# Designs tried in a protein design run: designed miniproteins, single chains. Part 30

Each design is a single chain, and the fold is of that chain. pLDDT is the mean over its residues in the fold that is shown.

## One batch from the design tools (miniprotein)

Design m1017
Fold by ESMFold2-Fast:
Structure m1017 (fold): chain A 53 residues (1-53)
Amino acid sequence: SSREKLIAENEAAREALRAYLAEHRDQLSPLQLLVLELVIGGTETLIERLRER
């Protein structure tokens, strides 16, 4: 279903963002780190909402 596809795409995006954060943490400012953490949190919220029935 479109929901299952959106969940998978958001999970992939979340993992890619986490990998980027892990690789570039020392190169990012505190504000850039906060913004990335907020975006990751946003993907987690979207996944949760898509899983709710």
Scores: mean pLDDT 83

Design m1018
Fold by ESMFold2-Fast:
Structure m1018 (fold): chain A 84 residues (1-84)
Amino acid sequence: SAAERVARARAIADRALELLKEKYGENPTPEQVVEAVREAMREAGLSDEAIDAAVETTRKMLKEGFSVETAVNMAAVAAAQLEA
């Protein structure tokens, strides 16, 4: 369901942001954000297709000037949609 996809996306995004804070602190580089997203999604057991889509979304959102939190949340939504 849409609610289940939203809940899963939120959980993955929260985990990626936790990993970022633990490993890189408050000012991560774009590459560090991408690595945190990959790690959170590997932990969640997502497919390589979903992880690749999330990485692409993360890079695009950061390049467009969106915040790390927004980029990570949008990446998680993209990945969760592919796993539905």
Scores: mean pLDDT 84

Design m1019
Fold by ESMFold2-Fast:
Structure m1019 (fold): chain A 60 residues (1-60)
Amino acid sequence: SELAEEIRALLEKHGVFVPLQTVEELLKEDPSGEKLAAMLRALGAPDEEIERVREKAKEY
C-alpha cells in the first residue's frame, strides 16, 4: 500500500530499515496508529508528520 511504502521511507530516513511486510503488519495490528505515532516520535519525526501518518493509518 502507498501508506506502508511512505512509512517505510520515513523510517529509512531516520535510520530504521524494515521490510515492507513488517510495516504492513504494524498498520494492521494498530488501526489507531498510536503505536506507530509513538515510534515516529521516538525517532524525532515532526509532530505534523506524526499526526498525518496517524490519521492515514486510521483510514487503512
Scores: mean pLDDT 75

Design m1020
Fold by ESMFold2-Fast:
Structure m1020 (fold): chain A 95 residues (1-95)
Amino acid sequence: SSSEVQRLIDLLNQMSYRYSRGDYKGLAELLDLLVEWLEENNEPEELIETARRSRDLAVKIAKDPNPTVEQLQEFRDSFDTLVGLLMERIEELEK
């Protein structure tokens, strides 16, 4: 529905903004909200699992005073996958 599409777009924009600022704490909070919304709406399992993984990585980075390049890259790979799946889901909901 259009309301579901708008909610996903808003969350994507907020998460992308936090990521661009290196705000992993804020990003983790938004990812947790996304996971709750996806679970409540019985969204595809792959999307839910990818969102949970991105959330868990963001939480880990946010708590680490000196995150490694490898940890940041692992998050980036997970988050890029999540963004791709969310964009595909938005396209499906607009049809």
Scores: mean pLDDT 87

Design m1021
Fold by ESMFold2-Fast:
Structure m1021 (fold): chain A 86 residues (1-86)
Amino acid sequence: MEILVARFPSREAAEATVEELRKLGIPARLVSDTVVAADITEKAGEALRIASRHGASLVVLDPSNLEKSIREAAKVFGVPEEALRL
């Protein structure tokens, strides 16, 4: 499982990204007003392109060290660790 965590410049950009990802069958949700988490395992390239087009600053969590990656991303993005568990 590859998890994308992305911060957007506005809530509107974050919501538009979630809608576009969900239309592609990518599980995605808002974890704060400007932060999105998505399971990009099947469509990583498309998900990264969409998030980047909406101006996101993003990380992809390391599936081999998922717990460590979740903790670090939660600190960087200022969101609860639970919000990054899809």
Scores: mean pLDDT 82

Design m1022
Fold by ESMFold2-Fast:
Structure m1022 (fold): chain A 71 residues (1-71)
Amino acid sequence: DIEKGLEAFKKAVDEWLETHNLSIEELEELIKILQKNLDYAKQNGDTVAVKGLQEVIDKIREKLEEIKKKQ
């Protein structure tokens, strides 16, 4: 079940981000790496990888925006 897998994955990403206090620069570099992988997945028509990578990128962007808003 892709939906259950994605929900578990999103939770794991949230827990990982809370456990690892990444800097703004580190989060931005991580987004760049993931965005490159997302672009490759899109070019290859890998819809499952696109969905998973987009969810991770969105989670990291949310964290980055929260940190920037507090600066």
Scores: mean pLDDT 76

Design m1023
Fold by ESMFold2-Fast:
Structure m1023 (fold): chain A 110 residues (1-110)
Amino acid sequence: GITAEEVGTLSREELEEALEKLKKALEEIKAGKEVTESQKLQIEVSLYYLEAVLSGDAKAFAEKLAKLLGLKEEEVERLKKLDPATQMKVFVAMYTKKLKFDEALELAKK
C-alpha cells in the first residue's frame, strides 16, 4: 500500500497516476481477480488515502477508516480532526499492531 512517507515525496501528478493505478487494481478485483482480503484492504485504504490527499477531504477518509476499524462515534469525531497522513498512521497502528484507538493516536502523533 501507499505510505504517508511515500505520499510526502510524490508530486501531485505522480499522486494522480498512483490513484488511477489503484482504481484499475480495484476494478480488476471486482471483475474476479483473486487476491487476499488483506491485499484488497491495502488497495482500498491506499486509494481512499490518495483521494483524501488530492481532494483535501480528511472527513470522508476518517469515516471510511472508522467503518473498517469499528470505531465508536467519539473516536470517529476525533479521527476527523486529524490530517489524512495522521489518520493513515492511526489505521496502520490499529490494524497491524492491534492497538486501541487512544494508543494508536499517541503513536501516530510521534
Scores: mean pLDDT 80

Design m1024
Fold by ESMFold2-Fast:
Structure m1024 (fold): chain A 71 residues (1-71)
Amino acid sequence: SMEELKEEAKKLKEEAEKLLKVSRDSAMNQQLIDLLAQINEALKNEDAEKLKEYMKKLKELIEQEKRRQAE
């Protein structure tokens, strides 16, 4: 449902914002910022399909950055 997507998006946005506070990788940070902007736009438009697509990309980026920081 759209409510479930909004909850997941909120969680992902919080994780991305935490990464932005500690990451000094300009390229990764720009990708995170761009995806956050796209997610915010999809949320305003209540576009569930675009929201799912951007959330999937953000999840992948967050997991890649977490793996890098864990090493």
Scores: mean pLDDT 82

Design m1025
Fold by ESMFold2-Fast:
Structure m1025 (fold): chain A 80 residues (1-80)
Amino acid sequence: SKDEIIAKIEKVFAELAQTLSPEERQALAKAMEAVIDAIDKGESLEDVLRKAEETFDKYGLSEEAKKEFIERLKKVFDEV
């Protein structure tokens, strides 16, 4: 369900946010908003991932943080 996917994504966000600087946490929060909005609108996994990457690039997340979030996001979709 969408609620289950959103809950798992919010958990991923909370875990990753603990390893990031305050500025990176803001960028991650914006990516989270974009991802949840895309899921709520019923967009495809490919569109959700594209929006996450665009938001990371826009708000200046490190390549390491971007990669880790995208990999964990893919895993959430594989498990639901």
Scores: mean pLDDT 78

Design m1026
Fold by ESMFold2-Fast:
Structure m1026 (fold): chain A 62 residues (1-62)
Amino acid sequence: SNREQGQRLLDELDEKIRRGEATEQEVRDTLEQIQSLLNLPQSTYDRLLKEYLEKIRELKKK
């Protein structure tokens, strides 16, 4: 289902972030795919994007 596919994309993104392998562009591209698959409201997308970009930026402060 689209929900299961969206969850897999999110889990894969989380794993890449954990490994320090994700870029900000990859976050944007992945979340745009999830927004399309799940028909997320713009407000939900904006919140997720901010959250995930902050995760990457904190990792870069090592």
Scores: mean pLDDT 82

Design m1027
Fold by ESMFold2-Fast:
Structure m1027 (fold): chain A 63 residues (1-63)
Amino acid sequence: MEAEELLREAAESKDLKEAEELIKKSQEIIDKTVKTQEEYEETMKKIEESRRKAAENLEKLKE
């Protein structure tokens, strides 16, 4: 999944701006591809781990 791949890249990024842009781009892809509430919830469950790792990396880069 393209959004999941972008979140993995964000989790591994060493640049705060790059990590923020990758997270933003992943959300834009989800918004464009997900048409129903059920698909959104399923997608969020599937990428939960990648989203968490990306968010943790973003917080580390802010320090």
Scores: mean pLDDT 78

Design m1028
Fold by ESMFold2-Fast:
Structure m1028 (fold): chain A 81 residues (1-81)
Amino acid sequence: SDVKDGVDGQSGGFYGETKKVVEGALAQKEDREGLLDAADYAQKVADLLQSLGDKYGSKISYLNAEGARELAEQARKLAEE
């Protein structure tokens, strides 16, 4: 489906941007607030990608949702340790 193909591509774009945001925050490890903001952002993206997976049957969106959750957990862990 053309719609599903578009969702798969958009999902990859959201994950790519989320990874850049989290990696930027991880480079500034002393900025605890920035790490928490990046974690919250990544979690919101994960929730969006999970929703796209559910609505359109996109396996790529589910994989990207899992990746975004892992990024959120990484940023949160560093902020709290």
Scores: mean pLDDT 84

Design m1029
Fold by ESMFold2-Fast:
Structure m1029 (fold): chain A 81 residues (1-81)
Amino acid sequence: MSKEELVKEFLELVEELKKLLEEILATSTDPSLRAFARHALRELEELEKKVPEMSKEELEKQIKRLKTSYKSLQDYKAKEL
């Protein structure tokens, strides 16, 4: 996979995570979960700014991390419904 393909995959995952986190902020009354969502959104925005400076290896690690986080948040949402 090229660096450009990894950047695209990374940005797509960030967009999907932001959507989930924004939904948590809109629907959740849990103060801990809302605090986590606000912090995570800020971290994702800062991470996006660093993308041009990332190596292929760093992008692959971040993509794996984001995929794990996305699955965990989706699993949590499914249980709370």
Scores: mean pLDDT 79

Design m1030
Fold by ESMFold2-Fast:
Structure m1030 (fold): chain A 73 residues (1-73)
Amino acid sequence: ARAVMDAAAANPDDVDLVVEAVRLLLTELLKAPEEEIAEVEEAIRNRDFARLAALEAELLARYSEEFEKLAAE
């Protein structure tokens, strides 16, 4: 999981790698519903940066406790 996330951070233009890293984060760490994961994947594939920023803000607000635990690591 971390290796995929690190690789995605190093290669942000690799859409498939970024999608895989986001799916792992949302599924394994945040346990987000599939519908929310699908919205993020669609925004990444379409390079909709405005939608991605909005979804990031929503996820940070909704999963703030989980993100605080990740940041403390």
Scores: mean pLDDT 67

Design m1031
Fold by ESMFold2-Fast:
Structure m1031 (fold): chain A 91 residues (1-91)
Amino acid sequence: SMEERKEKVKRELAEMQGPLEVIELILEIQSLLNEAGKVDLGNEITSLILRFMQTGNKEYLKQAKELAKKNLDPELLKKVLELIDKIEKLR
């Protein structure tokens, strides 16, 4: 369910040994997409970002950006892409 997926992401973020700023940016993406009613998309994008943080493989960020581009309105897309770019710079 959506609630089980939210709890999984929350646990993965809590276990991450990354900078607090990265955790905050990931949570901002999740909150922004939840407020837009795109909870499943938020969970998918967040999971891809977590895989990028764990592996360093930029293909996961590319997939996250492509999912955002296909599913988000231009204004929301701009905000999400800016947050993803900030995460990439902090890695």
Scores: mean pLDDT 81

Design m1032
Fold by ESMFold2-Fast:
Structure m1032 (fold): chain A 80 residues (1-80)
Amino acid sequence: MEEEKLKKEAEFYENGAKQAETDAQRVKSLADENKAKADASDPETGAVYKQQATNADGIAAGVEKRAQYLKEKAEELKKK
C-alpha cells in the first residue's frame, strides 16, 4: 500500500520538476527578448526592458532552484 503512495509522490515531484524547468526556460527566453529589445530601443524604453530582463533573470534562477529541489525529492523517494 505505502509503496504505491511513494511511487505516486515521486511522480508528482517529477512532474513538478519538469513544469518548473519549462517555466524557467520560458522566463530565460523572456529575459533574452527584453535584453534584445533594450538594445534596439530608445534610452527611456530601453531602460524599462533592461529592468524587466534583470527581474526575469532573478525569477528564472529561483525557479531553477525549485526544479532542482523537486528532482532531488523524486530521486530520494525512488531510492528508498
Scores: mean pLDDT 81

Design m1033
Fold by ESMFold2-Fast:
Structure m1033 (fold): chain A 84 residues (1-84)
Amino acid sequence: MLEKELAELERELKELVENRAPAEKLDELAERLKELMEEMGVSPKEVQLVLGAIEMAKEKLENPEKSDEELAEEGRKRHAEILA
């Protein structure tokens, strides 16, 4: 049941990013997703990875001039730091 709720939140995140939603909406979704993942017993590192992805989406919305390659590089660095 919780897995279905997680999938629905991930779908909402994709829609918010595609529709250039305000950063505040992504923050609200991030809080909901964090609470759900913690309730599911997801590891803190995995929660941080998902929250990092939402933060990268906000960065792209706030800085649309940044290239996809630049954002991908920043994402890889954050991912590596979380897993270290």
Scores: mean pLDDT 71

Design m1034
Fold by ESMFold2-Fast:
Structure m1034 (fold): chain A 70 residues (1-70)
Amino acid sequence: MEERMIEAGRENAKVEIEENPDLSEETKEQILEMTERAGREVARAREAGSDSARGGLPFKEVDGKLVKVE
C-alpha cells in the first residue's frame, strides 16, 4: 500500500497543481518535479529499508531551510 499511496498522492497533487489557474507554468513544473522526486526517493528508501522512519523525504534542513538532497 505504501507505494500505491505515494503514487495516488502524487497523482492528486499533480491534477490540483495543473488545474490551478493562479500558478504559472514554471511554478507548476517546479512543484511537480519536487513532488515526483520526493515520491521516488521515499519509495526507494523504503524498499532499501534505510532512513524512511526519520523523515523519508529527500530534503534536509540546512540553516533553517529545507533543501532538496540529490
Scores: mean pLDDT 60

Design m1035
Fold by ESMFold2-Fast:
Structure m1035 (fold): chain A 119 residues (1-119)
Amino acid sequence: MRERLREAALRGAFETPRIPLIKPLSEEELARVLPVALEVAVAMVERVKALAPEAVDEERLLELAREAGATALSGAALGLRNPSVTPREMALAGAQNGLVHQGFSAEANAARAALEAEL
């Protein structure tokens, strides 16, 4: 399952940009933010599934992973370019926003809080 979620998040990151960047990511910036964005997207979606198992079947889980991947990458990129925050902090915020828009506000808020506590 985790590999399929990672593939869905990767597709979302490249196919559906949700937050436009003023400047596109360079290859070096992408290499730095993509791994953290995918890790955060998968972890957030796994937590949402654990909190709402009856609401999230396999098809819905993959849809959430695509959305979280797109918004986590946008967040991580903003985090890389802002010295006041980390790429991971902004990837978590991005993934949360994507999942809130998919109808999982309470679960996304809980998932982010749990993952922010993991250092």
Scores: mean pLDDT 81

Design m1036
Fold by ESMFold2-Fast:
Structure m1036 (fold): chain A 77 residues (1-77)
Amino acid sequence: MTEEELARRIGEVLLEAARNAEKTGKVTKEQMAELVVEALRARGAPEEVLERARRSGVEELAELATELALEALEELK
């Protein structure tokens, strides 16, 4: 499996988990956004990207998490 394919699968799992959490009310969209913002900040993302993440929907947050996972995998090589 390629790194790109692995990152996509991680994104799918995260999106499904986020949708299930939203349906059950156990995790809010705001809590998901804060986790993604913390991860992006740790990576040195600019403030504009952090603001975008805070305003993003569940699907956009899953996409950002997928990009972060891909970057982490590349750093391990």
Scores: mean pLDDT 68

Design m1037
Fold by ESMFold2-Fast:
Structure m1037 (fold): chain A 79 residues (1-79)
Amino acid sequence: SPLMEEFERLLREILALFREYLANRDDAARVAALNARIQALLDRMGEIAAQLSPEEQKRLFEMMAELYREIERLYQEAA
C-alpha cells in the first residue's frame, strides 16, 4: 500500500539520520537539528501506523523490530 511504502521510506531516512548522528555526536547544533528531524519522522510513522490494516500492522511490527536491531548494532559499532 502507499502508506506501507511511505513507512519503509521513513525507516530508511531514520537510519540515515542516525548514522549522521553517530558521526557528529560532538556537534551540539547538528545533534539538535538531527533529533528534531528524527522526532518529526517518528510522529509521521505513528500517524501511518494508526491507519494500517491488522495484516499491515503485523508487517510494521516486524519492520520496527529490524530497525531497532540495526540501530543497536550501529550504536555498538560506534563505541
Scores: mean pLDDT 84

Design m1038
Fold by ESMFold2-Fast:
Structure m1038 (fold): chain A 75 residues (1-75)
Amino acid sequence: AKALEEQGRQAAMAAALAIAQGDRETARRYADLSVEHYRAAGRDVEAARVAAIVAGLLGDEETAARWREEAQRLE
């Protein structure tokens, strides 16, 4: 499972880089990959946190708020 967790982390970093470059489509795809990898590793809290951070950086406040609520519920 550690390999999946590392892949999730790398995908999250790739999403952040894409946001910095203005590539919102690539950012969304990497965010989705990060969430899938973290969930496959059993790291549901980390998956929700990544989804919330990326949605917030993309200006999707409603989606970011929903993911923050899920992360708090899973704590």
Scores: mean pLDDT 81

Design m1039
Fold by ESMFold2-Fast:
Structure m1039 (fold): chain A 59 residues (1-59)
Amino acid sequence: KEEELKKLKAQIKELEREIDEINKKMFEHKISQEEAQERISKLQKEINELTAKIVKLEE
């Protein structure tokens, strides 16, 4: 469904923004490198799962 594709793409974009914000906070020494790495790894896994769903919908 087109609505689902748009939602998944929007969600990936949001997760990418969260990764950017985490990197920014790490650069500003607001969070540790270890914490940033762990959070980014989790977000990257979510992006990969959402991307796989998009590929299945688009074939």
Scores: mean pLDDT 81

Design m1040
Fold by ESMFold2-Fast:
Structure m1040 (fold): chain A 87 residues (1-87)
Amino acid sequence: SAVDEVEKLAQKLIKEKKPLEEILEEIIRKLVELGLLSREEAEEQARKVVEAFEKAVKAIEEGKEEELGISEEALELVKEFLKLKEL
């Protein structure tokens, strides 16, 4: 599915230790290419994802991951990013 393609791309870029900004740019481009979002909608969603990601990173570092209210899949993605960044 289109969602699976975006998730796979994100995981690949995280594993390659790409900067968050580059990961988001590639995801935005892919979402627009797949016709899931307009450029404007993709940019707004990317901004929200960055804000959510930064809040999730801070909460995980503070041991407050339960308080985030994000999906288990999104939490795992953030944890994988932190794990790869430490390598």
Scores: mean pLDDT 66

Design m1041
Fold by ESMFold2-Fast:
Structure m1041 (fold): chain A 66 residues (1-66)
Amino acid sequence: GEGLRALGRALGALGGDEFSVEQIEAAKAKVSGKGAEVADKLIEKAKENGGVISRAEAAEILGEAY
């Protein structure tokens, strides 16, 4: 459970309304287990959306994984 909270905190610290693949990769480096698996899902979604994911969509995916 803590891995998801750690990912949420790392992304929250970045600020802004969207995250790039590079920003999510940097956040993934700070987490493990389920947090890293969810970071991979965010990276895939960002790639499908032209290299970025919105903060709102990232929050939805994180919430689904809790």
Scores: mean pLDDT 79

Design m1042
Fold by ESMFold2-Fast:
Structure m1042 (fold): chain A 68 residues (1-68)
Amino acid sequence: MSKEEIIEKELEKQKEKIRNDPRLSEEEKQLAINGLETLAKSMKEDESLSTQQMLNFLKLFTEHFLKE
């Protein structure tokens, strides 16, 4: 599996978590999804970042947004 495929798979997983959170409004979900997509795009262009670091950043973004 390519680096891009791994990142896209994790991106879709994190977007799914946001879509399924009952605490978020539709506007908040759209903002979070747009943020994740922007983050993923920026990270794909950075050759110095490992696949694992990119996966961790996507997870941290989602966890930060889905605060209790």
Scores: mean pLDDT 78

Design m1043
Fold by ESMFold2-Fast:
Parts: C-alpha cells; sequence; structure tokens
Structure m1043 (fold): chain A 88 residues (1-88)
C-alpha cells in the first residue's frame, strides 16, 4: 500500500539523518569539520540518493530505489520535511 511505502520512506529518511549527524559529529572530533561522502557520478539522481543512503547505513540501495520510484518528488519532499521537523 502507498501508506506503507510512505512509512518505510519516513523510517529510511530518519535513519539517514541520524547517521549523517553521527558522521558529522565523528568528523568534527577527528578534526574534519567539513567531512562529506563523495557523490556517486551516476547521472540518475535517484541512484545517487540511494547510494548515499546505503553508504550511511540507512537502507540497502535497492530498497531506497524502490521507494524513490514509488513516490512522487512532492511526496518525497513532504516526507523529508516531516522527518526534519520531528528531529527538532
Amino acid sequence: SMEEKKKQAKEIFTKYLEALEKLKEEAKKAGLPNFGVEPNPNPDPAERMAYMFETLGAAPKAEVLEILRSLTEEELEELAKEVLEEQK
């Protein structure tokens, strides 16, 4: 169901943000305040986003791709905004 896909996307976004914050904190402790993950040169933005999520341990690339392709850009943006608000 679409509701289940949206819930799964929200959980993945939450894990991604938590992993990113931990990565930033560890980089800061190591003296690397601007540390970042190198972008995947894949021309498909969904593939690049899925790679980033997998690299940070949020979810396997295949699961992220399925969710990104199952939802509209507007739905994905709304879910990301909801996760960001809940993390405040």
Scores: mean pLDDT 69

Design m1044
Fold by ESMFold2-Fast:
Structure m1044 (fold): chain A 88 residues (1-88)
Amino acid sequence: MEELEKEIAELEKKLRELVYKYFKSGPDKDTIEKVRDYLRYLREKYPKLAYLKGAVAFLEALINGGVPIDEAFEIGDKKAEETVKELE
C-alpha cells in the first residue's frame, strides 16, 4: 500500500512538471486541445496508476522524443494498457 502511494505521488509530480514544460513551449491552440482531450480520456478510461503512467509516457514522447502526436497517443495507450494488466 505505502509503495503504491509513493509511486503515484512521484508520477503525479512528474506529470505536473511535463504538463508545465509542454504548455510553456507554446504549442498552437488546436494541439493544446488535443493534448487536453487525450489526458482527459486517459483519466476517465483508466485507474489512477495506469492513467499516470500512460500520461507521463505520452508527454515524454512528445517533449523529449519529438514523436508525432498520433504516435505519442499510441505510446500512452500502450503504457496504460500494460499497467492495467500488471494490476490484474
Scores: mean pLDDT 82

Design m1045
Fold by ESMFold2-Fast:
Structure m1045 (fold): chain A 83 residues (1-83)
Amino acid sequence: SLVDKVADFLKTELGLDDETARKLAELIVEALGGDEEKIEQLLKHLAVIKSVLRSRPEVARELLLAFGIPEETAEELARLIEK
């Protein structure tokens, strides 16, 4: 499934455990309405977003919003990415 593909990417690129990767993947797919092109663009930038979260969380949040993630979901995604 699309969720499984995204979860595998998150485990490989961000070093997330299976449960966290799956939960994050489900949130991303739902937030972007299953749009594979938008999801792929976000995923390419997630490693950068994760690196920025610790130094400039406001910038990381703005980047998530710029990719079309709703504010409430962006806050939850940021928490999961930091794990």
Scores: mean pLDDT 81

Design m1046
Fold by ESMFold2-Fast:
Structure m1046 (fold): chain A 69 residues (1-69)
Amino acid sequence: AMEEYVRKALEAVRQGKDDEALEYARKFAEIFDEELGKSTPEEIEKRAQSIVNVIKRALEDTEALRAAR
């Protein structure tokens, strides 16, 4: 379940669907929160945004490496 939401978030970022990517990242963060114990809604939102930012950065770094070749 977690891996599926991360995969869907990655695909949404690739398609430029940031809102959809954030939605999947929120679902991932919510499931992860069940293991960590109760985070505030603000903490879950920050975690979801961080996940999207990490995905975007990884894609940017991959494209930069390709462009440098």
Scores: mean pLDDT 73

Design m1047
Fold by ESMFold2-Fast:
Structure m1047 (fold): chain A 94 residues (1-94)
Amino acid sequence: EEEIEKLKEIFNDESLPKEERRKAYLDLVNYYLKQGKYSEAIDLVREAYEKGLFSEEEYEKLFNFVAFGTTDIEVLENLGKGTREEAKKLNPKK
């Protein structure tokens, strides 16, 4: 609960850098997934995309991860490998 409120404060603060807001969304999505709150996590992923904080590819991957309830990190890693090929020139530092 306390962590949720803090993360919501961060990603709703338009004065903060895009990267910090994006990380807050990812942290909150992960927190909701740990709580089994998939609907809330899906809403956050969609909202972040609509606000322009995630790319279309990131939105698609996150939405599918949440919607299908993937529990295996290997599935997430495999999904990330595909994106890494395209994103490496956009974010060489990862």
Scores: mean pLDDT 66

Design m1048
Fold by ESMFold2-Fast:
Structure m1048 (fold): chain A 94 residues (1-94)
Amino acid sequence: SLSDKLQQTIETVKQLKEELLKEKTEEAVEHAAIVLGMTYKELSKLFNEPSLTEKALAVRNELLKSSLEEKIKLVVETADELIEILEKKLQEVE
């Protein structure tokens, strides 16, 4: 169901955040950024909210100008925001 998919996505994003905070590498940042960007794009399409795709692009552009420490912080903040969006969407479909 859509509810099950949203719940699974929340858990995936939480795990991604935990792995990034444990590893703190450029590779972990790149992996997390790709997964978060894909998730924002899928939600943008699913809920017809183009602002979510624009947000993913803005985050990607900021990452290109950032140090490793700044990238980790930005990706973690982006993951937290995505979890909040997913939890709100979950309330709307249940």
Scores: mean pLDDT 86

Design m1049
Fold by ESMFold2-Fast:
Structure m1049 (fold): chain A 96 residues (1-96)
Amino acid sequence: SEEIIKIYEELIDLINQAIAALKAGDIDKAKALVKEAIKLVEKLLEKYPDYVVAKSLLETLKRALKAIEAGDIEGALFELGIALGLARMELAILKM
């Protein structure tokens, strides 16, 4: 529980930083932050392969990365917003 809580806190920070970078026009920084978030979720899924929320979060972050790489900043912000919502909701549940 404590280990997973720390991972979600780090994910929320990475997603917030990626959103801020995109809004500032720092595309390279946003890509690096989203890739780091993806790696963190992949590591979580390696330990907990049946974790449904983490699987949904991974797919959403991968869609955000594809949008950034395609120059679709609006689409990237939309997907990162969904990822942020999922991560925040899961963190609240884990802290119950």
Scores: mean pLDDT 91

Design m1050
Fold by ESMFold2-Fast:
Structure m1050 (fold): chain A 90 residues (1-90)
Amino acid sequence: MEQLREDAKKTAEALEKGLKKAIDNYNKAIQSGDAETAKKYGDEAVGYVKGLALAKSIADPENAEKYRKEGDELAKKIRDDTEKAVEQIK
């Protein structure tokens, strides 16, 4: 159990780095007018947000519901923002 929580914490750190990179790549794609690439990195960012919420929930179970709710809200925001931005480019 302790090892699982430690591994989850390390996974969360890696996912946070991946999320930042996905968002950076998404922003560059929007700036360049590349709708397909923007959608790809937006979808990737959603995946990182969901994975991060799960990893944080395993690392800190007392706050698991909070992490799941925050993750769902952020994932929805990224999906909505990506869809809107892609529609503007197309």
Scores: mean pLDDT 84

Design m1051
Fold by ESMFold2-Fast:
Structure m1051 (fold): chain A 57 residues (1-57)
Amino acid sequence: SMAEVERLREELIALAGEKGGEAAALVAQHELDHMEKTLSPEELIAHLRRAIARLRA
């Protein structure tokens, strides 16, 4: 589960960078750092999957 969080986090940050450049990747990283302190691992995985799907659409 923690390994899956890390994998999805890396994928989202990479996609944000692809779509919006370095600034978008940095914003995504900061938001995920905050979410890791606030959300459960299950909630974070669900959020990451939805965010990745939206960026790919």
Scores: mean pLDDT 83

Design m1052
Fold by ESMFold2-Fast:
Structure m1052 (fold): chain A 78 residues (1-78)
Amino acid sequence: SNIEKAKKLGEEAIKKAKEGDNEKARKLLQKAATLALGKDAGDGTKDTFKERIAAGEDPVEVVKKLFQQVIDKAKQLQ
């Protein structure tokens, strides 16, 4: 299912953020959001990630929070 594939992408995004690869984490998180909720949600999630990282938030926690929001929203729409 799209939710299962999005979950795998989100887990990989968290792993990349832990490794310090914020650009790969962003790309994987955007793909997860796009797959689960469509392109507009993917683009919005990407923009929110960039804004929160620019504000000095921890990338790992930002990815975790945004990924959880994507999965929760996708489950509500199933």
Scores: mean pLDDT 86

